# Designed miniproteins, single chains, continued (2): the designs that were tried, part 51

Each design is a single chain, and the fold is of that chain. pLDDT is the mean over its residues in the fold that is shown.

## One batch from the design tools (miniprotein)

Design m5857
Fold by ESMFold2-Fast:
Structure m5857 (fold): chain A 85 residues (1-85)
Amino acid sequence: GKTLSDEDLEKLAETAPPSLFEKSIELLEEAKKKLEELGAPEEQIKEIEERIERAKEMLEKAKEIPENQKNHEIMLKSAEKKKLE
């Protein structure tokens, strides 16, 4: 597709160590806790929650992609074998 640069950026993020995203999530969760302790507005807390969810999404993509591709290949090989037999 034409979105190769955006996809490449996501793949570069996926090749980064998972610990990088884990630390980002921890820092955001600490910020959320401090905001809650200070009695910050619910709107500000939701904004931090959104950032945490985005970081978790990137972490999940980094971990899940190889497993998803492996499962897909197994399914394709099974289908081809049944077609030939």
Scores: mean pLDDT 64

Design m5858
Fold by ESMFold2-Fast:
Structure m5858 (fold): chain A 86 residues (1-86)
Amino acid sequence: EEADEYYKKGVEAFEAKNYEEAVEYFEKAIELDPNAPWSVYRAAGEAYFKLKNYEKAIEYYEKALSQNPDDERTKKLLEEAKEKLK
């Protein structure tokens, strides 16, 4: 319940391009529910990618894929983040 509210706030912040705030909300959602849906981990990764923290983006995308390994969008996002580190 509380975790879901922080996820919603994170999405709103991300849509407003307040990526630092989005990360804080997504991480709070994960802290309150470590079994959060894979989509929350992907969202955290996307926010870190926008902040150019590609290492953290990769970590969160890999966590999302561990729960949903067939998600083509997260696979592509992971490839993009890895490309930024070369």
Scores: mean pLDDT 86

Design m5859
Fold by ESMFold2-Fast:
Structure m5859 (fold): chain A 60 residues (1-60)
Amino acid sequence: KEEVDELYKKAKEAIEKGDWVKATAYIFALFALGMESDEETRKYINEKIKELFKEAEKAE
């Protein structure tokens, strides 16, 4: 789960900086990690991705 938190942090920082290319790349990395993860970890990743979409919506 540490890798998930690191990717989430990097994606959130990219969104904050307006670097949508990096933000999108980190979000896809989270999806890819979810594909290789167990059900519990995939659920956690999905929750983090939803939070990132909410951050993007607030950033406009």
Scores: mean pLDDT 77

Design m5860
Fold by ESMFold2-Fast:
Formats: sequence, C-alpha cells, structure tokens
Structure m5860 (fold): chain A 66 residues (1-66)
Amino acid sequence: SSDLDHNAQISQAAVDAAREGVRELGVPPDVAAQIATQVANESLKNGWSAEETRKKTLEAIKKAAA
C-alpha cells in the first residue's frame, strides 16, 4: 500500500541521515536514533518528503552536536 511505502521511505531517509551524522559529527548512535525517530514521526504528520526528512534529521543532529 502507498502509506506503508511512504512510511518506509521516510523512516529510511531519517535512518540514513542519522548514520551520516554519527559518522561525520561523532554524535552517539542512541542519540542519533532518537532524533531520527522524532523527525520521521514529525515528517509523517506534516507530509514531508524523504528528501526533506533527510535534511531535517541532519539539521537536528548538527544542533545536538553543537
């Protein structure tokens, strides 16, 4: 179904961005996972694209690293 496919794309975008943030910024994996989950849930509520979800996740991780 389209909803399940969309959910999977959003979740994957957030997870991929979180992995990049861990590797690039040294944020703990558990913190990055929490941020990814929060952003993915917010993206699903707001109808954001996978690209927007990725950008939002990276920005949230950058803020956590600062």
Scores: mean pLDDT 81

Design m5861
Fold by ESMFold2-Fast:
Structure m5861 (fold): chain A 70 residues (1-70)
Amino acid sequence: DAQAHYDAGLAAFAAGDLETAAAHFRAALELDPSYERAAKALALVLQQLGRTEEAQAVGAEVRRRNPDLV
């Protein structure tokens, strides 16, 4: 489920595996597009990977759905 992917993404991020972390956070968002924590984590990881355009797209979607979050 979405939470299981989010948890797996956090574990990968803690291990320094940014590619695996991004994949899990993406999977969490595919299952639950309103999962703000996964979206913010994905944007951060993508920015660290130098995928600025993807990070901005995720950030814009989060802001559009919940203007109190960035």
Scores: mean pLDDT 77

Design m5862
Fold by ESMFold2-Fast:
Structure m5862 (fold): chain A 77 residues (1-77)
Amino acid sequence: SEFDIGVAEIMAGVGKLLESKGEYEEAAELFEKAAEIYLKEGDNKLAAEAYKKAAEAYEKAGDKEKAKEAYEKAEKL
């Protein structure tokens, strides 16, 4: 729904704010949640972008395993 897309946009925005504060793991979690909502709503392009942002944030957090998983999810879309 449009409401769910709006929630995903807010989550991505908060994720970007947390990333600017160096809270990379929390930012990555929010980008993943946003991606899951976009995917459920059928917006594969926004889901892929959000998974890619999650992967980049996980890399900055030092979580190579979660970063790889997020990149693989983005690549499938």
Scores: mean pLDDT 87

Design m5863
Fold by ESMFold2-Fast:
Structure m5863 (fold): chain A 56 residues (1-56)
Amino acid sequence: GEELVELGRELSREARELAKKNGISFEEALARLAKERGIDPEELEREALAAYLAAS
């Protein structure tokens, strides 16, 4: 939903920063954040990609 889109956008940003800072992949960083939030990594990744494309 809309809340997941906002969450995906914020977590996408956090995941990119985390990946750059720790030298891990964006996918790994996003999966890590999804586990912290108890969210399905596939669903979160899809929402994050949609938000990222919308921000482009």
Scores: mean pLDDT 70

Design m5864
Fold by ESMFold2-Fast:
Structure m5864 (fold): chain A 97 residues (1-97)
Amino acid sequence: MEEELDALRERYVADPQGLIDEAKRILEEAKKLPPPTPEDVALGRGVREGIRTQAAAGYPLNELAADAVVIARTALKEGRSGLAMETAQAAIELAKQ
């Protein structure tokens, strides 16, 4: 639901440690899913590179990290392990900068 995802994003923007903890949880849960398809891996890598491009263009790192965690959480719910793992890793990298 859009309002719930927006509220979740705003919480992660305000709480970098909570964002890192959730991203790590998503990585562990994604390992329990079936291996990713080549298409899912390619999508995950593409999204991660898009996030890096936005960071290089001057987008706020805390907002990009929050976006990445929301994408990872949605991907996990949809069973897309490749997208979930790549975006969760991107969120951790951005939040630690």
Scores: mean pLDDT 82

Design m5865
Fold by ESMFold2-Fast:
Structure m5865 (fold): chain A 92 residues (1-92)
Amino acid sequence: SEELQKLVRLLTAAAIAVAGLDFAKPEERENLARTVMELVEQAVELSKNVPEYRKEILEDAARIAEEAYRRTGDPEVRSLAQKLREEAEKAK
């Protein structure tokens, strides 16, 4: 449950950062995209401690990364989004 609380905080922070991309200047967008990637990657790593929720966490992480890619066009964000989507589909 402590791990679940941390996961919710990480994914919520990532979603807020994605929303912030719509208001950010070009130079700020790169830093926000990096923040989204870091938060999402931390959530995915922590999800290993809660395997019963891993599929749902990977699906949420993939969606957040996909939204960040749509707003930024950042190829590193695209790569992360594709990897997370693939992992979510395999976690059946």
Scores: mean pLDDT 85

Design m5866
Fold by ESMFold2-Fast:
Structure m5866 (fold): chain A 83 residues (1-83)
Amino acid sequence: LLEEARRLNEEALRLGEEAKRAIEAGDYRKAGELLRRVAELTLRVAELYAQTLDEEERERVIELGRERAEGLRKLAEELEAKG
């Protein structure tokens, strides 16, 4: 679980850098697609880490993961609207 979470987090970081480069290049469609994938990975990582925590901490980690993923999806939607 933790090893999978680490790999997914590393993938999210790489995709985030690609999204940043796409924004700099004016490729808002590609940036949006990449950010949506980062949002999905962010939530999955939070869910995996939450499985190793006490129930109270688990709910907090999942909530934070959901908020971050939602923010990324909203940003992706705004960028796609520009392209």
Scores: mean pLDDT 83

Design m5867
Fold by ESMFold2-Fast:
Structure m5867 (fold): chain A 69 residues (1-69)
Amino acid sequence: SFMADVYAREGELAYKEGDYETALANAKKALELDPHNERALAVLEKLAKDPNAPEEIRKEARELIEKYR
């Protein structure tokens, strides 16, 4: 989906800017539209492994990775 790709790219950009909440929200929206969106899954993997991201963000990212695996 074009819209899923837009959300995934916005999530990647937000992650690069250190906006973890916006990165998570956009990656989640991309996967709701396209559950196989590899860019959105990559954003979630980065969030889940990033020690600078808040614990709740890392936790939700891990849960979403398990859901869309």
Scores: mean pLDDT 88

Design m5868
Fold by ESMFold2-Fast:
Parts: sequence; C-alpha cells; structure tokens
Structure m5868 (fold): chain A 89 residues (1-89)
Amino acid sequence: MDGYINQALQRTQQLADELGGKEALKKTGETDDGPVELEKLLYDAAKRLYDEAKEKGVDPNLIQGLQLVADMYGRRYDMYKKGLELYKK
C-alpha cells in the first residue's frame, strides 16, 4: 500500500513540475501568492491523474492512492489559501 501512495506522490510531483511548478516554486520566495499557487498546481495535477486513472480502469489500489493524494493536496491548498488571507490582514 505504501508503494502505491509513493508512486501517486511521485507522479503528482512530476506532472506539477511540467505544469510550471519550477516557476511557482521561485515565486514562493518572491511573493505571498507563490505558496498558494504551488499548492494549487499540486492539487490540480493530483486530481487530473486520479480522473485519468479512474477513466482508464487501472489497478484499484493505484486509483485509491491517487484519490488520497488528491484529497491531501486539496486540504493543503485550502490551508495555504486561508493562511494567505490571514497574513494579508
């Protein structure tokens, strides 16, 4: 089970990097919006991988791992967004 979660995390990170994760990471040091933008990219990548895996009917354990990773990044994105709103007050 740990292997499927690690595989889902690795694939999500790779796709996020392809979607501009390097630029978002640079902005993390330059702007308050950078961390939120990076977490959104990770969430979007995880959700896309989950939806694609479900559509293709891959191994159910991998689909479950991708769902858990998408849910985790979604919660992180919400937390970072809330943190930014509190910081700007």
Scores: mean pLDDT 74

Design m5869
Fold by ESMFold2-Fast:
Structure m5869 (fold): chain A 55 residues (1-55)
Amino acid sequence: SMEEELARAATRGISSASGEEVPLLSAEEGIRRLAELLGMSEKTARELVLASLNG
């Protein structure tokens, strides 16, 4: 499902940005933590994750 794909992509984004392995998170939790880590809004982080899935 798209939500499962979003969850995996967000979790991988956190691992990549932090340099540490992170257990699989929900899409909402993953996007929230990625936004916090990168210093951006949840909306912007969600758009980045969606863009990574499309390109």
Scores: mean pLDDT 79

Design m5870
Fold by ESMFold2-Fast:
Structure m5870 (fold): chain A 79 residues (1-79)
Amino acid sequence: MEKEKKAKELIKQAKKALEEGDYEKAYELAMEAAKLSPEGSKLRIEALSIAAEAYRGLGDDERAERLVEEMRREDELLT
């Protein structure tokens, strides 16, 4: 599916942005990937995980914790 290919590309770009310390870009790319990924999918959970790491890099632990909770909910509830 076109959405899946785009989400995978965005996840790769988000991971690279995290490695380079560009947390704002990593967050934007990861959240775009999450929107393209079905709820409870491995791609969405991976994207939300990257977004949470990006928020921690920005010093926003509260938003990072909210994303981790969303990720946990989707992994456990939606499978």
Scores: mean pLDDT 79

Design m5871
Fold by ESMFold2-Fast:
Structure m5871 (fold): chain A 106 residues (1-106)
Amino acid sequence: SYLTPVQADILVDLGRYYLKKGEYDKAIEYFELAIKVDPNNARAWLTLGEAYLKKGDYEKAIEYYQKAIEIAPNNVRAWRLLAEAYEKLGQTEKADEYRKKAEEIS
């Protein structure tokens, strides 16, 4: 692909614009395109997870936050968002574990 990591970041910024507007499906489209361009873009995976969290799809949010953490394990925000998604599922023990991870990294 001729698309660069910089172009992936531009797609993430476009997705975030739609996310702020509450246009979650449009945001997801841009984040998925960013991941196709650069599958190692942790920010694209994180923001894709945030869009699914906003839609109430907590299982998908967890999956994508885990991808972001695999790429960028020192991202405090990703651990906090993972904890939030587990809390939304009623998995309080998992949520507490991941909040502790966020505190250890910060």
Scores: mean pLDDT 89

Design m5872
Fold by ESMFold2-Fast:
Formats: C-alpha cells, sequence, structure tokens
Structure m5872 (fold): chain A 72 residues (1-72)
C-alpha cells in the first residue's frame, strides 16, 4: 500500500513550501536592517526553519504543545 508514502510526500511538499516562504520572509526582514547573508548562512537559516516546521507538524500529529518558539 503506497498511500502512506504518498501522504508523506504531500506533507513534505507542503512543508518545503512553508519553509521557502518563511526563509524569504526572514531574508527580507534582515535585508531591511542592512544585513546581507552568505549562501552558507542562507542554507543554515533554511535548515533551522525546516527543522522547526517539522517539529510543529510532528507535535500537531501527536497533539503535543509546541515547545520551541523561534526568534528567526
Amino acid sequence: MAMEEERKAKEEAELEERVAKLTQAALTGHADSGITYTDAQKAALREKIAAHERLIAEAEKKGQPVALVPDL
């Protein structure tokens, strides 16, 4: 049964879209302060946002409270 794999793929796609939007918003906010990021820093920021979004998604599935509030 491939239903679970297809559901996971859809959830990953939605997560990736949210991470992309949050990364863009964060970079725009920092640009307003005159800060420019290197490619390595942008990758690290994207990774942090992705990790946080995964924690939120997992917490929602388990009905657990979100333990982390990002100051990104």
Scores: mean pLDDT 66

Design m5873
Fold by ESMFold2-Fast:
Structure m5873 (fold): chain A 59 residues (1-59)
Amino acid sequence: SVKEEVRELLKELFKEMKPGEINEKLRDETAKKIKPLAEKLPIEEVREIKAEAFEEFEK
């Protein structure tokens, strides 16, 4: 599903980055790549993915 595709892409990108290294440019580029995919998802699923990603990143 598109939701799983978005989650997999996020995890793949985070695995490519060193844990604890904050790259604002890569974060912005990732958001731009995900935006068109997120627009294809129901709004509720987009909210879930955003909340989970932010919670996991903050943790």
Scores: mean pLDDT 64

Design m5874
Fold by ESMFold2-Fast:
Structure m5874 (fold): chain A 51 residues (1-51)
Amino acid sequence: MKKAIEEGKKLAKEGASPLEAAEHAIRVGRELGLTENEQAEAAEEAMKVAE
């Protein structure tokens, strides 16, 4: 969970769109074995930083 959120936030801080940050957080979360709900939460947190 934490790593997926951090990776998404990093991309957002580098100027990625909210959608790009969310997609990256979901991808990292899936690779880490997170549930679909946890992936959605990571995406939401990443999107907040991109805005």
Scores: mean pLDDT 78

Design m5875
Fold by ESMFold2-Fast:
Structure m5875 (fold): chain A 81 residues (1-81)
Amino acid sequence: SMARELLREDVEALLELARTPEGRELLRAAIAAARERAARGELPERYAELVVRALEAALAGDREAALAAAEELLALVEEEA
């Protein structure tokens, strides 16, 4: 589907960011922001966990884990719509 193709492109962009020191700092900041927003009740815990999982997988260079987390996140958003 088009949504799955866009997720693959987004995952590749995250993996590319993880190759630079500046990009790695941005990903770590995004992880911290997601956790903080969940702690304040601004994000559902499961949503935040999937976002963090995708970003941590990207930092580790794990394309399969990042894509799996992104697909679970898309399914969660579609289920709650």
Scores: mean pLDDT 83

Design m5876
Fold by ESMFold2-Fast:
Structure m5876 (fold): chain A 76 residues (1-76)
Amino acid sequence: DKLEKMIAAFKKYDLDGDGEIARPNLKEVLEDLGLNPSDEEILELIKKYDVDGDGKVDYRKLISDMVGKDVTELIK
């Protein structure tokens, strides 16, 4: 399942277990998923999903938006 692989990839880089991923790790996760994001695409994702303004992205919300389903309960 693409969703399960996506969740696993983000969890691998979620070193703090807080449901957030740091900016440099966001690009690596997306590349692990077979995506090739530009620096501009990474900046757009940070702008949309950095809810705390700390340079970290809430990937639970990002994945939910990408797949059109709430996946918050699946990311632990």
Scores: mean pLDDT 72

Design m5877
Fold by ESMFold2-Fast:
Structure m5877 (fold): chain A 70 residues (1-70)
Amino acid sequence: MKEEIEKAKEELEKVVKEAAELGDLEVIELAKEEIGKFNETYREGSEEEAAKTMKEGAEKVKKKLEESKA
């Protein structure tokens, strides 16, 4: 569980770093929203729900970055 969250966070951080280098504020704002959802779920829910939220968030942000580069 914690390992899955850590891997998803690492992936999200890499995407945010690339978006920042490109000046893609939309991707950065999306990442902030997904991190907010993770924090809320982690506070109120289980580690399992938090892990799922972070993984889905990381995939969504990564998809948005790829669309921005197209």
Scores: mean pLDDT 77

Design m5878
Fold by ESMFold2-Fast:
Structure m5878 (fold): chain A 70 residues (1-70)
Amino acid sequence: MEKAKQLLEEAKRHLENGDYEKAVKLFEEAIKVDPNLAEAYRLLGIAYEKLGKTDEAMEAYQKAVALEKA
């Protein structure tokens, strides 16, 4: 549990600093540790939008919404 939270926090810092490629990699690592992290999918979608990867962003957002609906 702590490892996924640490990866999520590190990914958020990279997202805020404009390092979108590094943020994507860290969100993917967080999801690999905890595949039910809706927050990680939501932020992954934002990072993909910043990179101009609209299709990947939509897929990430859909997964986040699905996880929130129990």
Scores: mean pLDDT 83

Design m5879
Fold by ESMFold2-Fast:
Structure m5879 (fold): chain A 50 residues (1-50)
Amino acid sequence: SHMEEKIKKISELQKKMTEDILAGDEAGVDPETLAEKARKYLDEIEKLRR
């Protein structure tokens, strides 16, 4: 279904966000830059929910 496809895409984006943020944190990237990265992923997820 259309909803199942959206859920799969959202799940993939959530996984990528988690991996990217954790990798950045381990690399010593500053918290504000990490927050901006997270906001970008969250915006893409929000667009998929519309």
Scores: mean pLDDT 82

Design m5880
Fold by ESMFold2-Fast:
Structure m5880 (fold): chain A 75 residues (1-75)
Amino acid sequence: SHREQAEAALAKGDEAAAAGDNEKATEYYALAGEHYLKAGDVDGAVEALRKAASLMPPEDAEKLLGVAEGVRKHA
């Protein structure tokens, strides 16, 4: 299911972040967000996008947080 795929991607993102691989972590968190949206889990998608933003430079994080807010606002 999309929820299972989202949870698997989130776990891989957390593992990559723990290893210091911020680039790989943000890729997995973005993938988790997409799968959460396909599963209808807006809260899960927003959480995944916020986790990705926490690993980015401030200017890139601000753009992604804007996407997360847009997703939340239309839920």
Scores: mean pLDDT 81

Design m5881
Fold by ESMFold2-Fast:
Structure m5881 (fold): chain A 82 residues (1-82)
Amino acid sequence: SAKEYHEKGEELLRQGRFEEAIELYEKALKLDPNYSDAWHNLGLTYYVAGNREKAAEYFEKALKLDPNHESAKRNLRLAKAK
């Protein structure tokens, strides 16, 4: 399920295995494109991997799906910070 791929992605992100985490979040999003938490965690993975531009893009997708996603709001500000 989308949730199972998302949970496995979170485990890989905690291990610093960013490319593998991205693949699992992308699999979750193929099953459920409206999965706001998966868009957020895809953004977070790009952010910690050093790609702030892609991170901001995915945090914005998460916020379009869930405007009250507090972590996505905070992380979007960090990704766009000077």
Scores: mean pLDDT 87

Design m5882
Fold by ESMFold2-Fast:
Structure m5882 (fold): chain A 71 residues (1-71)
Amino acid sequence: MEKYKEEAKKLEEEVAKNPDDPEAWIRLGKAYLKLGDYDKAIEAFGRALRATGFSDPEALKLAAEAVEKKQ
């Protein structure tokens, strides 16, 4: 639990400094998925998709997974 919380905090700081870094947003979304914060995970993957022009298939799959787990 602590590991993913610390990772999410560091990644939140990184995306605040570099909001156009899609890999940091994907990693942040994955950390939120592990924490069960599906709404935050969906938002993070959405940010990654915007940064890549919606052309990242991994981010699309992860966003779909977060939506399914929320339902």
Scores: mean pLDDT 78

Design m5883
Fold by ESMFold2-Fast:
Structure m5883 (fold): chain A 61 residues (1-61)
Amino acid sequence: RRDLLEAAMMGVARAEATGADPVEEVKRMVKKRLGIELSDEEARRLAEEAREHRRRATSPS
C-alpha cells in the first residue's frame, strides 16, 4: 500500500536526520499514522524499500 510506503519514508527520513535506527523509526511512523504493528522483519523490508524510493525521488531526473 502507498500509505505504508509513505509512513516508512517518513520514518527513514527521521532516522537519517537523527542517526536513529531506520527500522525502529519505520515501526513508529507506521504505528502512529496507520495504527499497524509491524514485526521487525516487516519493518526492515519496508525500511529498505523506503530508502530506495527516497533515493530515487530525490535524484535530479
Scores: mean pLDDT 76

Design m5884
Fold by ESMFold2-Fast:
Structure m5884 (fold): chain A 59 residues (1-59)
Amino acid sequence: SVIEKLKELGLSEEQAEKIVELAKKKGVRNLTVGEIVKETGISRKKAAQALKILREHYL
């Protein structure tokens, strides 16, 4: 369900999966907007929205 919520932001399946893998590898608490931007190339605004979704789902 977190993948589907990330896709609602206009992210591709590949981008959503990469963000979830980053959260699993680093932990949601340690994941930053800048790291999401670096790894996926999405805007800082979308990265911040993605991080909020991850925090609401896992924290």
Scores: mean pLDDT 84

Design m5885
Fold by ESMFold2-Fast:
Structure m5885 (fold): chain A 68 residues (1-68)
Amino acid sequence: STEALVEAVRAALAGDEIALSLVLMVYGISKAAGFSEEEVKEALRRTLTLLAPNYPEATARALAILAA
């Protein structure tokens, strides 16, 4: 579910140095698993925005990639 994706993104961001790579991996896996791209992107944007105060660098990089 998209909720599982959101939880995975939160866990990835908590890992700091690997956060960006894990966010990208979660995004790719979700698309391959048949989730809609729009749902995945929306869930990721919401999660990254909520976590930005604690992980400003990692969330900024992840949001830039998501926007591409």
Scores: mean pLDDT 66

Design m5886
Fold by ESMFold2-Fast:
Parts: C-alpha cells; structure tokens; sequence
Structure m5886 (fold): chain A 85 residues (1-85)
C-alpha cells in the first residue's frame, strides 16, 4: 500500500517524490482573485515538482469564487483534484 503525504509546502514535494513517496499538494483557497491566483501558481509548481494530486478545502461563503484559478493548472496537466467542503 502506497502511503501518501499531504503537504502545503511546495519546497518539500520534490524531496518526497525523489524518495518514491507520492505527494498530494494541499491548496488553500481565499475566495479572492489575488489569493487564488497565488495559490494557482503554487499548484503549478507542485505539479512541476511531481505532485500526483491536488487537495482543495473550500471555506466560507466565497469558497467557490475564483476556484478555477486554483484548480485549472491541475486540470490542464491532467492531475486529479480532490475538493472538500
């Protein structure tokens, strides 16, 4: 059974992947264009570093607002996105 590591730290992904550990990147959402665009940049870096999936936790009344800015880099790369409310 493969153990997955969930991390918010993009800088640790490559080290874990190089050790043969599958990594799920936990992406934070802010419900704002600026915050979500920044997180989308981190999602892209996580995928480039070998993350196998992206986990997104929705929070607050704006949780789904601008969600595409976070999920689109993963969708474009064919990486699965796990959405939790």
Amino acid sequence: MMEYVVTKDVSKIKELVDKGIPVIFEAETYGTPFGNARTGGLVRQAIDNGAVAVKVSLSGPMGRAFLDLVTRPAEDAGIPVIILE
Scores: mean pLDDT 78

Design m5887
Fold by ESMFold2-Fast:
Structure m5887 (fold): chain A 66 residues (1-66)
Amino acid sequence: MAAAVAQAVLDSLESQGADEEFFVTAGKVLVTAGHLDVARALADVLEKRGLTKAAEEIRKIVEEAE
């Protein structure tokens, strides 16, 4: 499930000290690879955490790719 995958990735990366810019980059990689559902789930999780700027950037990229 896309949301569960995004949460697991974020949880793992946070434990390793990943920053907000890394999450945006991860979203771009997911979109480029065609995993739009996972990229959307990542943006949703980031928004719930208050990382609204990163979430908005990822959503914009997903919307453009559609």
Scores: mean pLDDT 73

Design m5888
Fold by ESMFold2-Fast:
Structure m5888 (fold): chain A 100 residues (1-100)
Amino acid sequence: MEKEMDEGVVEVAIAVGNLLIKKGKYEEAAELYEKALKFAEEKGLDDSVLGRIYLNLGKALAKAGKLEEAKKAYKEAIKLFKKAGDEEGAKEAEENLKKT
């Protein structure tokens, strides 16, 4: 289905963003995740996909020292994962929020 192809674009963005984080390019990773979020929202992707993007965005923002923006991203991830029934995703986002 078209959604599977669009989810593939998001998966590539997450993988590239994680590589940028490993290289210390935290602001570039955050920008890439923000672009992935806009793409996913425009394509109407599922709440679980949006939650994953917000979680990764929060991690990048926290490493960039943007702690208040990171907390906001984690809170959105928690809401989306709970709405999607993704208990593991919600728990990971809650743990990251507590550490921020």
Scores: mean pLDDT 86

Design m5889
Fold by ESMFold2-Fast:
Structure m5889 (fold): chain A 68 residues (1-68)
Amino acid sequence: SATEEEIEATLEMGRALLLQDPSLSEEEVRAGFERARERLQAEYPELAEFIERRVEEHLAAVLAALRA
């Protein structure tokens, strides 16, 4: 759906920006994604499971890149 595409685009942009900032700690990255999850789930409660899954996947990818 268009809403799922908007959510995905928002998370993908956030991921790209985080990967370009080497000063961010793992804690700051986790906090950023947690705030995004809360905001998006409040706005789109019917997509809560989709949002949680996609946030977890993007967070895992960013953390893996930072640990490499």
Scores: mean pLDDT 80

Design m5890
Fold by ESMFold2-Fast:
Structure m5890 (fold): chain A 77 residues (1-77)
Amino acid sequence: MKAVEEARRAVDEFLAAVRSEEELEAAKADARAFLARLPASRAEAAKRAAEWTEEEKKKLAELEAALRTAGELLIAA
């Protein structure tokens, strides 16, 4: 899946570029906060699901998977 592969590359590039532990910990904190809010964002999207095409639903699922992968990889670093 293209979006997930791009997310993995972006996290790898960020981790290679980070210069301090403070920068890394700040990024991890932001990732944790983002992942914690994903279920609420998904619930809001679900309320409008009947108005979406199958392609739009698939793209949303792919985007969610990519964002979750990026956040989890960053937190695990």
Scores: mean pLDDT 73

Design m5891
Fold by ESMFold2-Fast:
Structure m5891 (fold): chain A 64 residues (1-64)
Amino acid sequence: SPAAERAKALAELAARARAEHQAVMDWVAANPDTSDEEISAAVAAVDRETAARYEAVEARTAAL
């Protein structure tokens, strides 16, 4: 069903976003000389990509 497909897509998106944020934090821990600007840029990139994926799910479900 469209509702089940949406719920699954949103759950997968949330899990992916969490994993990508964790990967950034792991990368920072491995590279302690990383600047605050680089960390902020990496997090912003994950957030931007997650927002785009979320918008795609919303557009698909709105179209039925």
Scores: mean pLDDT 84

Design m5892
Fold by ESMFold2-Fast:
Structure m5892 (fold): chain A 62 residues (1-62)
Amino acid sequence: GLSELLKLIGEILRIIGEILDLELRKKEAEAKGSGEVEKLEKEIEKLKEELKKKMEELRNLP
């Protein structure tokens, strides 16, 4: 229903926002020569997989 759709859209937007924030943090870590780059890269990949699953769920809603 509409409630399910709005919840899913909200989750997708949250994940996108988190990915963008982590991508910015990764660029800053790279500029600083920080050891956090690999950790941030893994977090970004995890969120991208979660986003992919949520997008598939959205596309398959009746």
Scores: mean pLDDT 84

Design m5893
Fold by ESMFold2-Fast:
Structure m5893 (fold): chain A 58 residues (1-58)
Amino acid sequence: SRATAVGLLVREGRLSREQAELVVDMAEAGASPREVAERLGLSERTAAGLLEGARATL
């Protein structure tokens, strides 16, 4: 669920609630790791892991 994905990203991804909600929105929109990395100022590898975690729990 969305709530589970947000909770995982905050707890394990060390994101703020606002950043976690953004990653979930981007995951649902089919965003690439590059797009997430550019939006949050992260590496593509980190962004890919966050997207995979979000998609696994949505």
Scores: mean pLDDT 82

Design m5894
Fold by ESMFold2-Fast:
Formats: C-alpha cells, structure tokens, sequence
Structure m5894 (fold): chain A 57 residues (1-57)
C-alpha cells in the first residue's frame, strides 16, 4: 500500500515536471497559453491521482 502510494506520487511529480516544461515552451511564444497548458495539465494530474488513490483504497 505505501509503496504504491509513493509510486503514484513519483508519477505525479514526473507528469508535473513534463507539464511545466511544455508550459514553459508555450510561454516563450505566448505566456497566456503557457498558463492554460499548465492549468489543464494540473487538472488532468489531479483527476488521475484521485482515481488511482480511489482504486488503490
């Protein structure tokens, strides 16, 4: 159980790092679009995390 929780947190951290990198690239062209990309990625990460935690529980 605890090992699975840590793996979920690591996956979330990796997904967030990738999202920040993508948002930074978009922000170099359009700062508003960079923020939207990051916000959408945060939404998807939170949904995925909530589902994984609910299924693991």
Amino acid sequence: MEEELKRIEELVAQARANAEGMAAKFAAVDEEKGKEVLAEAERQIEEARAKLLAEAA
Scores: mean pLDDT 78

